# Ledger of designs, part 97: designed miniproteins, single chains

Each design is a single chain, and the fold is of that chain. pLDDT is the mean over its residues in the fold that is shown.

## One batch from the design tools (miniprotein)

Design m3369
Fold by ESMFold2-Fast:
Structure m3369 (fold): chain A 78 residues (1-78)
Amino acid sequence: SRRQRQVRAVSRGLLLYGVNSGLRYGDVGRQIGLAAHRIGASTDDAVSGTREAGRLVGLSDSSIRRIVTSLTQTLDSL
């Protein structure tokens, strides 16, 4: 979807900046969650876009899982 593609682009940017700057995965996931909410993305679009972005930037499945957990917790709190 268009929103899933928007979340993917935002997540890729935040992951490249955050990971290279030494930010914790929980903090990166929280920022992606806030951005996804502002875009009006569903939780499913946010999760799928973030997983795709994480793979594109070369993160392990374990690291992606931590980011997605923080992302979903952030969306659930909004």
Scores: mean pLDDT 81

Design m3370
Fold by ESMFold2-Fast:
Structure m3370 (fold): chain A 95 residues (1-95)
Amino acid sequence: SKLEEVAELLRRALEALEEGDLEKALELTQKAYEVASSIDPRDPVAPWAIYATKEALDAVEAALKGEMSKEEAARTIRGAIEMVELARKEREAAE
C-alpha cells in the first residue's frame, strides 16, 4: 500500500532526525511527499496524505535552516505518521 510506504518513510525520517542526520531526514520526507502525491487523486485519503507529508517536509526544511528545533520537527513528523495511520485504519474499516 502507498499509505504503508508513506508511513514507513516518515518513521525512517523521524529516526534520521533523532540521530541528527537532517539531510537524510529531508531526503526521506521528500520521498514520502512524492509517494503521497502519486496516490490516485480520486482516493479520499490522497489530500490527507499529501497534507501530512508536506507538513513533515516543511518542518525538516525549517529545522535545517535553524528556524525550528529538532524536537518541534520530530513532533510534526509524529503527527504526520498518526494522520497517515489513521487514514489507513479508516480505509480498512470501510471494507
Scores: mean pLDDT 85

Design m3371
Fold by ESMFold2-Fast:
Structure m3371 (fold): chain A 80 residues (1-80)
Amino acid sequence: SSRLQQQLELAKEIGRKLRVIGDYITVMLGIDTGNEELIRKGAEALGLDVDEILELVKAGRYDEVRDRVEEAKKKKLEEL
């Protein structure tokens, strides 16, 4: 029973981490495709300031956006 419980907890942890990775991919896909809705949705899910991220995207500051998104992803994964 302890082995089964450990496997269930691992599956839950993987699920939580995959959700964070999915949110990260959503923002990156939005940047690469110019899809503001994907940027907004993923940035909000990562706990970023959506309006600030969108202003950086409009300004063409893509490297700064990618850095902020990467740091938010890392922080979310470390908090799980």
Scores: mean pLDDT 87

Design m3372
Fold by ESMFold2-Fast:
Structure m3372 (fold): chain A 88 residues (1-88)
Amino acid sequence: TMGGITSLRSMHDDLRQRTLDLIEQLESRGSTEELRQAADQARQLVEQGDQLMDNGLNNGGYTDMLRGYDLLQQGYDLAQSALEQAEK
């Protein structure tokens, strides 16, 4: 339904902003190679997720939108985990 697409887009936009905020925190702390690699990998996942979301929206591929959101969630989890380890 149109409501499902709108909700997924909104969820993607919200999670994207949260993920970018975590990446910025990692980069601000990131004098270690491990933290830099985590930030870089999370950024790549955000970019891939955005590309799949855009492809799904433009070409009518709900499956691509879901895959885009899944990649974004992976980026968020990676960034959050790395930041939590850095706070020890």
Scores: mean pLDDT 83

Design m3373
Fold by ESMFold2-Fast:
Structure m3373 (fold): chain A 77 residues (1-77)
Amino acid sequence: MAEIEKLLEATTPEGLAKLRQEAKEAEDTLARLARLVDVDGVAPTPELEQERARARERLREARYPLEVLAELGAASA
């Protein structure tokens, strides 16, 4: 359902750019949360667990169409 919509967005240059942005933001969020837990020793609160789950899901959603495009091969204009 939403996956099909994201795949269609990946077909457009602007949608592609948004997916890259979402993937980057999700990855940065995951890296930051990992540092808080691993480096600072912060115990995961329900909020932190939710943020992690959301970031993982967003990362997966954004990466899915990007991986599909990569699998189809690098095609330039």
Scores: mean pLDDT 72

Design m3374
Fold by ESMFold2-Fast:
Structure m3374 (fold): chain A 94 residues (1-94)
Amino acid sequence: SALTKLENAVESGDADAIEKAAEELAKLMSSDPNDTEQLEVDLQEIVEMAKNNGNTEAAEEALKLLEDLKQGKTNPADVFKQLIVMRAELMNNI
């Protein structure tokens, strides 16, 4: 699955592979743009993870994406892609 490809990419530490796998997942999700509530929940989780790790830059980036999503300034598929990349990077840096 596309999720398995992302997990394998994170394990490899290859940023380019992570980006490609995240983009593949985002394309699969592009047909279902109505899961905005779940994206908001997932972004809040990323914010808390980044804060707990002392990564203030990642926390601010996630907060900005959450605010932009709530205000309709970005599309859910792009947010989903960014969220997957941020989560993978935070998990790999623990």
Scores: mean pLDDT 71

Design m3375
Fold by ESMFold2-Fast:
Structure m3375 (fold): chain A 63 residues (1-63)
Amino acid sequence: DEIKKIQATLIRLGLWDEKYHGPVDGVYNEGLKKSVILFQSLFGLETDGVPDKATIDALKRYD
């Protein structure tokens, strides 16, 4: 499940807090969008909040 992997990686990076963003459930929601935008900003990617191929490839480095 790609979304669950993204959520798990964001937790490891300290960009996702299950208490405030929700559990690792594989659902794309507002919390996930916010965390993705923060990750994209940190890695110099386009900050659109969409886990596109470039964002997923960058996240896989931490998987």
Scores: mean pLDDT 73

Design m3376
Fold by ESMFold2-Fast:
Structure m3376 (fold): chain A 62 residues (1-62)
Amino acid sequence: GQELRDIADYARSLHDRGVPEEVVKDVATRLAEEAGAPQEVVEQVRNAKSVDEVVDILLRAG
């Protein structure tokens, strides 16, 4: 729901501020787990190739 969309916005904000992609992915993965996202969504975020892919996954799931 809304929590996954909020995580997507936060991930984009971190990337825009110059945080490395691997750090953004790690943060987004942890926040998605804490928000109770389905395991399948958490796995997709963990294995994402870019911040754009992380954002797209979270927006589709939210």
Scores: mean pLDDT 85

Design m3377
Fold by ESMFold2-Fast:
Structure m3377 (fold): chain A 87 residues (1-87)
Amino acid sequence: DKHMERLLKRVEEATRLGKENAAKAKELGIDLSGARTDAEAGGLALGVLEADEMRKAGASEEEIERKRAELTALADELGADELAVRN
């Protein structure tokens, strides 16, 4: 399945970037503490890269702050879902 293969590659790359972008996330004030797995942290890493690109493109402080809040909320939601027992 080409779609699954592409998704897995993106998750693996994002997971590697997540570990490398921990310092960048701190610079942007993005709280990644809600992420409970490497895959979740990898997904958040793509968001961190997007926030960095927005900042470099001259996005306003308000837009960067909004993106930071969105990523922090996403990390918390991913952590909450991990705690939920699925039937």
Scores: mean pLDDT 62

Design m3378
Fold by ESMFold2-Fast:
Structure m3378 (fold): chain A 76 residues (1-76)
Amino acid sequence: MTPEQFAQEYLEKALKIYEENKDKLTPEQQARFERLLAEIHLLAVMARDGVIPLDVAKERIDELFKEMEKIAEEAK
């Protein structure tokens, strides 16, 4: 996977999770989701631009996805 493909794929995945759950979120949960999306975007861009290693970005983003999934599970 190229750094550009990584950034696109992970950002699309994060947005998809957000779109599936946004109508069920409280304002506090929505704010948390938006912060997680911003962190994922920053990490993906940093990996694409070679600021951080791709493996480090992937590990950090996978942790952020777990946090998003926990919020989504509570929102049902």
Scores: mean pLDDT 80

Design m3379
Fold by ESMFold2-Fast:
Structure m3379 (fold): chain A 91 residues (1-91)
Amino acid sequence: KEKKLEEVLKELSEELQKLLEPLVEELKKAGVTDPEKIKEKLEELLEKLKKEGYDEALIKFFELVLEGWETRDEAKREELEKKIRELAEKV
């Protein structure tokens, strides 16, 4: 079941950066972001990840991010924004 990690990670890194770019940019633009707009971007991202067969752990990570966002907890929302930004910058 193991994949050739170097090639997969390289492709995933570039594709993940592109997928996360709209979400990260929306978060940066306002400083304080509309929860509904970010929720829409997260839902779109999850559907794309599932449709394109990305790693299950990555899909679960974004499912948890969406769940945390749906709680409307402002502090948790800020924590999730930081994690999304860190993931986008990991390349």
Scores: mean pLDDT 59

Design m3380
Fold by ESMFold2-Fast:
Structure m3380 (fold): chain A 85 residues (1-85)
Amino acid sequence: MEKFKEGLELFTEAMELVGRGEEARAAGEEMLKMAGDPELLKKAAEAVAGSSRLLAEKAEAEGDEKAAELAKRAAELFEEVYKEL
């Protein structure tokens, strides 16, 4: 749970840097509602891990090193979450 929340915070910060912060906050709130169910949490963590990796690649290609680093850290946390479930 704590790693998932930290991942969402880092993902949201990365998304804010690329102008998509409101979208990330809304998605994060919906995912947190699912966090009480291990199967739903695992699916959510898998989905946002993939999205975070794609965000990191795009941010890096655009020269946004801070957004890329935050997205990479978020992906690592989400990957740990679904591996533990």
Scores: mean pLDDT 81

Design m3381
Fold by ESMFold2-Fast:
Structure m3381 (fold): chain A 85 residues (1-85)
Amino acid sequence: MEKELEEGKKELRRLIEESEDEEIIRGIAAALAAEALKELGLEKVEKELSEELKKKILEVVEKKLEELGVSEEKKKRVLEAIEEL
């Protein structure tokens, strides 16, 4: 289980670092935002994301990207894509 999680994190980091395509970055941003919502216990969001909820999502995603060792440039692009959701 830990080995599978580590391999998944390595692949996600590689995908983020190697992706030049904005659509791929937006897809990654959407997936990470969905994961953050689950971590916050908000898997069922029926309304548009509030500014406060967006901030919480951004904080969770930023910490996750830091744990993955994603570069500051790519981290910024992913976080900007989440803000555009």
Scores: mean pLDDT 72

Design m3382
Fold by ESMFold2-Fast:
Structure m3382 (fold): chain A 72 residues (1-72)
Amino acid sequence: EEERRRRLEEAARQAMDIAAKAGNPETVLAIAVELVVGRKTGDYESAAEHAARIAEQNGLTEAAKVLRDALA
C-alpha cells in the first residue's frame, strides 16, 4: 500500500509538472483530484488510470504514460 501510494504520488507530481509546463491548469487540477481520491479509497490503480485518461485526452501522452507506468 505505502509503496503504491508513493509511486502514484511521485507519478502524479511528474504528470502535474508536465501539464503545468504545457499551460494546462485544468489537467493539473484533474490529476490532483484523482490523487486525493486514490488516497481516500486506497484504489491507486483506478486513480492512476483515470488521471492518465484525462492527461491523454488533453494531448499530454507523456504524462499519461508516467501515470500508467507507475502502477503497472
Scores: mean pLDDT 80

Design m3383
Fold by ESMFold2-Fast:
Structure m3383 (fold): chain A 69 residues (1-69)
Amino acid sequence: MSPETKERAVRLVHELLAQGVPEGEAIRRAAEELGVSPSTVSRVLREHEDAVTAAAFARRDAGEPVVAP
C-alpha cells in the first residue's frame, strides 16, 4: 500500500477504538473506507503499535506521557 493509505488506516482504527468501537469492527470499517482487506489494516496497525510500544518501553514505569506529558 502507499504510505498515505497506511497512515490513513492507522488513524481510522485509532479514532474508532477511541470511540469505543471493538477492534474487529474498527479494522473492518477502516478496510472498507480504504478499499483493502481487514488483514492488511491489521498488519499496518500492528506495525504502528510496535513503534509506539518501543517508545513507551523507555519509560513504562513513569506512565506520564498520557497524564503529565
Scores: mean pLDDT 69

Design m3384
Fold by ESMFold2-Fast:
Order: C-alpha cells, then sequence, then structure tokens
Structure m3384 (fold): chain A 65 residues (1-65)
C-alpha cells in the first residue's frame, strides 16, 4: 500500500546550503523511520518580501510496502 505525506518548510534569509542540509535531514529521517521504500521529493521556490528572502520548500514523502 502506498502512503503519501506532504509538508511545507519555510525559511527566512536562509542560505542555499542551509536549505539543502535541512532537506537531507528530512530524507535521512524518512528512510530511517519508514525503510528503503521511501521516496522524498522537494520543490523549492524563492521569493522576496519586505527585503527578506523567503524560501518555500514543498516536500512529498512517498512510502511503498
Amino acid sequence: MTRVSHGVLIFENASEKEVEEALQRVEETAKRVRGDGVTVEATIQESEEDGKKIVTVDVTITTEE
């Protein structure tokens, strides 16, 4: 049975490396908790509001039986 989970991460003034490291931790945690049948997909969008850089990351975690 396929299970799909969605989450959104929002970073204010984060560097590209900080976002990448956060995503790596999410992927590692998902694989540790749900096993080898886990796929983690992320979509990254950057915007600027009131002089602040906002990075929005949509995360989809899919688990196969």
Scores: mean pLDDT 75

Design m3385
Fold by ESMFold2-Fast:
Structure m3385 (fold): chain A 55 residues (1-55)
Amino acid sequence: PLSEEELEEALRRAMELSREHPEITPALLRSQAGGDEEVIERLKKRFPSTEVLEE
């Protein structure tokens, strides 16, 4: 059970980080989540510190 705040925070954080990295667009990150709670939770776990952005 994931909270709505965590879902939005994870996506918003990913978008902010992707802005600094022109290699990855926020649209690509959001497409991976698909808006699914399970997917978003995985994203949050993988994107806690720009893991996907490779910072």
Scores: mean pLDDT 52

Design m3386
Fold by ESMFold2-Fast:
Formats: structure tokens, C-alpha cells, sequence
Structure m3386 (fold): chain A 80 residues (1-80)
């Protein structure tokens, strides 16, 4: 099950981020270098606005892993 595998992977990543002293963690998929820079800038702005630190894992959308994460996001969206 892709969903269960992703939940385990996300749980482990979030646990690592917490152990490293981060306030939050997340995954983001980017399609272009421009979108990647926009994501990094938005996360930095959010950190500055709320006074917290975020550990971010960035995945290329054209990479197999990035495609899987994007497909999972779409699947979750359809269930809401």
C-alpha cells in the first residue's frame, strides 16, 4: 500500500526533524527550478512570520519519487 508506505516514511522524517530541533517538517514537489526557489522563499517567509524552523524535503516532479508523492497528494485531495 503506497499510502501506508508514505505514512511510515513521513513519520520517520518528522521524527528526525523533531530530534534535530525543528518545529515542523514537510515534503514539497517542484516542477521547475523557479518553483523550487519560490517554495524555499515561501518557507523562509513563513518561518520568519511565525518564529519557527521547518525541515523541508524537496523532490523533483519528474523524478520517480516526486511523481509518487504528487500522485499521493492528488489521491488524498480527491478523498476530501
Amino acid sequence: DLVEKFKKEAREFYAEAKAEGYDAAGFAVYRTEEEREEILAAVKEYEEKYGLSIKLKLLPADDEKGKQYKALEEEVRKRR
Scores: mean pLDDT 74

Design m3387
Fold by ESMFold2-Fast:
Structure m3387 (fold): chain A 80 residues (1-80)
Amino acid sequence: MEAERERLTEELVRVALENLDLEAELNPELREWVEAHREEIRERLERVVREQGAKVPLEVLRAQLERLRAELARLRAELA
């Protein structure tokens, strides 16, 4: 189960970062902020997701991942 949890948290970080990049494409002020703080955003997101991922059931992690993927799909549609 540890390996499954690690895979889910890694996917959550990846999808969340893709989501943020697409949001930045829609919002110039957010884009400037993200570019200025990219490394800090990545490090903080990785830490927070990994910490929270260790505390919640796998079902909660899967639900959160599905939510973020749905949000990512919405943002992609808005940019298309």
Scores: mean pLDDT 78

Design m3388
Fold by ESMFold2-Fast:
Formats: structure tokens, C-alpha cells, sequence
Structure m3388 (fold): chain A 109 residues (1-109)
């Protein structure tokens, strides 16, 4: 379900933010606040908001990844815009993958 995919993406994002808080606690705190606000929105807006929060933290921790993170957010936005009914599920899965990749990169430091 879309709700379950969003919950899994949010959990993965929170895990990434907790790990990133050891490097940039202020960026992680802002991202958590942004995540909680995004989850109050429609499923597509929630997925996009989570992607933006992950990208902001990832860009703070990995400055060289800023352009890649911008591309990832634009990709999620495109998924949401192209398919209103299926876009939210696909976007949530993309956000989950983004959070997992960001976590793996951080653990590889």
C-alpha cells in the first residue's frame, strides 16, 4: 500500500538523519522537522518532502553529492507529477532507496 511504503520510507529517512546528526546535528534536526510536516500532506507531497529533506542532509554531509541529490529530488517530483494514482507509491519507493543509499554512503565513511 502507499501508506506502508511511505511509513517504510519515513523510517529509513529517520535512521539516516539520526546517523547524520553525529556529523551535522542542526541539518538533521531541520530535516526531521521537514519530514514530520511532509507526512501531514498528500502522499505525493509527503514523498517529495521526504526526498528534499534527505537531499538537504546528504548535501550537508557530502558536499560533492549536491548535484546528484538535486537530480534525485527532481526525479521524485517527476514521478509524482506524471502519475497521480501510481506516482505516490513509486515516489515512496524511490525515497526509500535514496535513504538507504545515503545511509550506506555514511556508514562507508
Amino acid sequence: SVEKALEEAAEAARRFFELASKIDPEAARRALERLEEALKKSPGEAALGMAEAIADVASAVFPDAAETMKGAVEGVKRIVEESEEKGALEAAKAVLDLAKIATEALESL
Scores: mean pLDDT 84

Design m3389
Fold by ESMFold2-Fast:
Structure m3389 (fold): chain A 80 residues (1-80)
Amino acid sequence: SMEAERAALLAHLDQLIALLRELKKTASPEMQEIIDRLIALLERIRALVEAGQLDSPEALALMREADALMEKLGEMLRKA
């Protein structure tokens, strides 16, 4: 159902935000800045999902920005 799909997506976002907060505790200052920006983007995406606006142009733009920051964070983690 759409409700179950939304609940699963919200749970996934909550887990990802929690993992990023844990990662931040041992991260370098540069990584902490990227993690903070990523958490802020994910919290905004979460609010749009709750509002039923996941297909909005705003949600699409935020998801693309989050994807770019996730890629950058992944590269920094591989080099650490």
Scores: mean pLDDT 86

Design m3390
Fold by ESMFold2-Fast:
Structure m3390 (fold): chain A 104 residues (1-104)
Amino acid sequence: SHMDLERARRIAEELIEIAKELKEMAESKKPDILKLIGLALRAIGLGFELSTLDLPPEVRESLEKAIDYILKAVSYLMQGDYEKAYRYAEEAIRHAREALRLLE
């Protein structure tokens, strides 16, 4: 489980970086669509990896919420709703940071 907790910390850090990129796209109102698709696929891949880890329920829930909010931010960026995209990216950062707090 110690190695699973270490990997969960790295997943949380990667989700924060993905969400920060989505925030920047929302603030600039200039989404790079190919990069946006790449970030979405990366978040989905992290979600599949998360499903294989043995984690405390609170950590799992926080990381799953971060992934869900990332995918919502991506959806709103694709629709040109930059205000909602920004808000959901901020929520993704908040939940990923909560997972880091719960981990160490």
Scores: mean pLDDT 91

Design m3391
Fold by ESMFold2-Fast:
Structure m3391 (fold): chain A 100 residues (1-100)
Amino acid sequence: LEEELKKLEELLKKVTELEKKLEAGEITGEELIEKVKELLKNAPERLKSSIESIVKSLEEVYNDESMSEEEKKLRMSMELGVLHVMLAVEITVLKKELEK
């Protein structure tokens, strides 16, 4: 449990850094997708399918020719927000288990 908590806190920190870089225009959509795929490699097995779903959503947004670059950035930011909340919830649940 403690090892898993540390891994989730590390993942959340990396997601937060990606959110900041995307907002600042310091990372491209393609680079963002690659970085989220790197997070998947180190994710707990039970969360891999959820993170894979986020990767798929990011790829669909990036490849959508009907969206402007501003719309793509907003949509990709929203997907990172979903990942952020998911990790924060998992961390909260594990912390409560460790307090018992």
Scores: mean pLDDT 82

Design m3392
Fold by ESMFold2-Fast:
Order: sequence, then C-alpha cells, then structure tokens
Structure m3392 (fold): chain A 70 residues (1-70)
Amino acid sequence: SEEKKEEEIEIIKRRYDYAKSFLSEEEQKVLDEGEKKAIELIKKGEELEKIYKVEDETQKKIDELREKKE
C-alpha cells in the first residue's frame, strides 16, 4: 500500500541522514546514490530483497572507502 511505501521511504531517509553525519564527503556521495536507488525501488513496489541488495552494495562501497583510510 502507499502508506507502507511512505513508511519505508521515511525509514530509509532517517537511516541515511543519520549515517551521513559520521561520513566523509566521498562516503556521503555513495550513500546519496544508494538512498536514491532504494527509494526508487520502494516507489516502484519492488521486493524487499532488491532493496536490501542496493543497501548491501552501498555499505560495501562505504566499507571499502573506510578500509583504505585506516
């Protein structure tokens, strides 16, 4: 339903906004792309598995950037 889609979008926005406050500009750009992709999938009514995959890919990119900065 539209109500559930809005709820999921709000959850994603809150999580990404919170995470951005602890990240570098480079890491924030990766989160911005991930957030946009996840929101698009929710609006299209795609399955949670696809949303989780986008979030996992985004997290892996952030982790790789952080590993390089040790």
Scores: mean pLDDT 78

Design m3393
Fold by ESMFold2-Fast:
Structure m3393 (fold): chain A 89 residues (1-89)
Amino acid sequence: MKDEETQRVLIELLEEEFRAREKIFKPTPEELEEAEKAMKELKEEIKKLTFSQVREEFYRSEGLRLPTVEEFEEFLRAEFEAQLKKIES
């Protein structure tokens, strides 16, 4: 539960920050579509890391060790930086 909530919060923060940056940098429609596609893929990847394990393996297996909240945050920040660099270039 907490991990799912944290992932959702991080995704929301990522989206909000991305929208704020978009407002400043005013990317072209093509650049915006590219960035949105990358964001969707990132979100799907984040969901699969935890939600799939919770639904299939975590409930079926004993004591699966999921990435910590801090590790998830580091991953998300790295991806966010990559997205910002694409928009800024």
Scores: mean pLDDT 59

Design m3394
Fold by ESMFold2-Fast:
Structure m3394 (fold): chain A 76 residues (1-76)
Amino acid sequence: SMEDIKKKIETAKQLLEAARFYLEEAEKHKDVDPQKARVYRKAAEASIDFAIKIAKEINDPELVQEAEELRRRLER
């Protein structure tokens, strides 16, 4: 249904916002608490992967592109 697709879009966007938050927290802790930074990076990775899965299921290329951009930040 269209309502189901809208809910999936909302979930994917929330996951990407969570991923951005986790990546920002990881950077803040990088030099002070490297183990905590790793935990945040793992949380970001999980959120991004789930968002990509949802975006591909609903065939939303813009959401896929946004999630892949965040994935590239994890590889830095």
Scores: mean pLDDT 88

Design m3395
Fold by ESMFold2-Fast:
Structure m3395 (fold): chain A 100 residues (1-100)
Amino acid sequence: SKEEILETLRKYAEKLPLFVPAVLAVIDVRYPDKEKISIEELKQVLLDLSPIIKAIEDNDYVTAEFLAQVVLRDAGYPTKKKVSKEEVEEGLKRIEERIE
C-alpha cells in the first residue's frame, strides 16, 4: 500500500512537479502536530488535492499548475512556477519519511 501510493505520487509529479510541494503543504496544514501520518491520512491529503489530480488526469496542466500555486499560497509556502527534478526527488523522500 505505501509503495503503491508513493508510485502514484511519482506519476503525478512527473506530469506536474508542483504536485509534490502541494502534497507537503496540505500535510503540514492538515496535520501540523504530527511527525508521521498514516496511509489513510495521506489518502485524505490526496482527496483534498483531488481538483489538481482531476486536472492532471484531464491533461489540463494550466489548471493543475494554477490550483497547485493556490494551495502553496494558502499554506504560506513559497510559490514557484517550476521545481527541479532534484526538488521533486527531495520532496518525494520527505513525503516517504513522513509516512509511518
Scores: mean pLDDT 83

Design m3396
Fold by ESMFold2-Fast:
Structure m3396 (fold): chain A 74 residues (1-74)
Amino acid sequence: MSDEEMKEWIRNTLKLFGLSATDEAIDKMVEFAEGDLKKLGELLEELIKRTPAGSTITVEDVEEVIKSFKPRVL
């Protein structure tokens, strides 16, 4: 999946939950996912859980979720 296809998928997924995101936040999500749709899906699930409906997800929101995201091994 291309970066542009991932950005569109993020926007469409968030819209289903009544959420939006800044372009910068979407870029950060795509960067974190590194082409891995499972990793992207896990990130989106955490963002959706933490963000109230009607809110806009910012870069700072994405960074906080990434920090709390459970890595496989450190």
Scores: mean pLDDT 77

Design m3397
Fold by ESMFold2-Fast:
Structure m3397 (fold): chain A 109 residues (1-109)
Amino acid sequence: MEELKEKARLLISRIGIALLLYNQMTGSLTPEQLQKLQELLDEAYRKILELIERYANDPSITKEQLYEEIKKILDEFLEKAKEIVTDGQYNVLKKAIENAKKEFEEFLK
């Protein structure tokens, strides 16, 4: 479970880094918008950690169920972020989320 938590931390960090790097290139998000996006990302990370802890303590929860719930959390983040970011920034963020989902799926195999 420690490895699963560390993987979640790394994937969430990569999403945050991708957003910050893209914003530095485009310059369109205010510091307040960046802060709101970081808060949404922190919320998603906390939900994923709580889900991993539930999975660790409940043997009836399958890896497939864990992955489906992680995807829901990431999709919720993306939908909330869409209200803050430009269409171009949204496409970069969506790709980062899709890459994170794929890496999490491969890790859970």
Scores: mean pLDDT 81

Design m3398
Fold by ESMFold2-Fast:
Structure m3398 (fold): chain A 100 residues (1-100)
Amino acid sequence: SKAEEEVKEEAINALEFLLKEFRETYEKTGDPVWKEAAKWIEEALERVKAAKSGEEIIEVLREVREWLKRLAEEHPEYADYLQLKVELLEKLIKSMEKLL
C-alpha cells in the first residue's frame, strides 16, 4: 500500500541519517563503539529494505531503539546523545503505527 511505501521510505531515511552520524563520530573519536553501532544500523537498513510489510519495518525500528537504549546504559559518556536518538525513533515509530 502507499502507507507501507511511505513507512519504508521514512525508515530508510532515518536509518541512513543515523548511519552517517555514527560513521562521522567514529572518524572523529576513533572509538570502536561507533564502528559497531554503524554496523548494527547497516544490518537494520538491509532488513528494512528486504521487509515485505510495514509491521516488519516497525519491528526493526523497535529493535534499533532497544539496542540504542542498551548502548546508552553500557556507555554513560554517550547516554545523553543516544537518549536523544531513542526519543526520535520512538516518535517515528508512533507516527508509523498511526499510518498503518
Scores: mean pLDDT 87

Design m3399
Fold by ESMFold2-Fast:
Structure m3399 (fold): chain A 88 residues (1-88)
Amino acid sequence: SAAEAEAARRLADAVLNQDLALAQQVRDTLGEAAQKVQEAVTEPLRRWQQQVDQQHREKFENASEEEQREFAEQVAREVADLLRAYAE
C-alpha cells in the first residue's frame, strides 16, 4: 500500500540517521503500516544475523564493546536497505 511504502521510506531514513523522533512520528502517524513494514524486515534480519557468525548469534554475550557497536551499525545498514527495498 502507499502508506506502507511511505512508512518504509521514512523508517529507513530514521534508522540511517539515528533519528528517534522521526521513527516515533512514523509509528504514531502510520501505526499499522509501520508495524507491517517492521515485521516484514524482522525475519530476513533474523536469518542474516544467524548466518553472520557464532559470536553474533550469541547476541553479543561474549563480544567487546567495539564489536557490539560495529555489529549494531551493520544491523542498521541492513535494516535501512531492507526498508528501502520494501518501499519500491
Scores: mean pLDDT 71

Design m3400
Fold by ESMFold2-Fast:
Structure m3400 (fold): chain A 95 residues (1-95)
Amino acid sequence: KFVPTPEVLEKVKELNELLERLKKENTEDAEIAERGLFLVEALLEGLNLTQSELAKLLGLPQSTLSNLRKYYKNEDYEKAAKLAKQVEEALKKLL
């Protein structure tokens, strides 16, 4: 299990606060999927994590992150949005 540092938790808190604001405006599957991809990229870049490390931090399978990208690229927004919501709920559980 990946143990987050105080710096990681601070960035997670900032992104979760942004996410809660965006949830009020982004209700369509395509918007939710795009928001989820933005969140994943922001966490990978902001925390300097690999996809494997981010998946461990969130307590999710790596396949959740890779499938989110794959479904979005294929315009399968319903499936992408479902995975985006799983990432968002996992982020909340870290706080």
Scores: mean pLDDT 80

Design m3401
Fold by ESMFold2-Fast:
Structure m3401 (fold): chain A 69 residues (1-69)
Amino acid sequence: LSKKTKDAAVKKVRELLAQGVPEKEAIKLAAKELGVSPSTVSKVIKEEEDRETEAAFAARAAGQPVLPP
């Protein structure tokens, strides 16, 4: 994984989330767009989450359920 691919994956997932796409679907769509596996995108997003452990991120996530039906 190159830094450019990681940046592109994070950006694409965030754009899809802003459009109302659930995180899991956003990961799959970003993976398809970038030609990488969904597990690769999921790992990149998890690494970004580990770096951003601030209340601002938690406050943003509070507007969306973690496990919706």
Scores: mean pLDDT 70

Design m3402
Fold by ESMFold2-Fast:
Structure m3402 (fold): chain A 83 residues (1-83)
Amino acid sequence: ELEKKIEELKKKIEELAKKAGEKRKELIKADDEYEALKADPSASQEDIKAAKDKADKYAEEHAKLVEEAKKAEEERKKLEEEM
């Protein structure tokens, strides 16, 4: 019972870590696009803002995945302590 719950949490943590890694790669690309637009004198303020918002969105999504993984790890540790 507890053992099964711990294994489910381990799997969830692994999946969250994988998704966080993928999101970090997307964030790096979005940040590069934002920096390129900032350096482009022909880029509109709207385009620069949109690129920043995209990078900020990916940063937020990445942070949420890291937070979820941390919560799952804390729950796993508590369940392991009960065993």
Scores: mean pLDDT 83

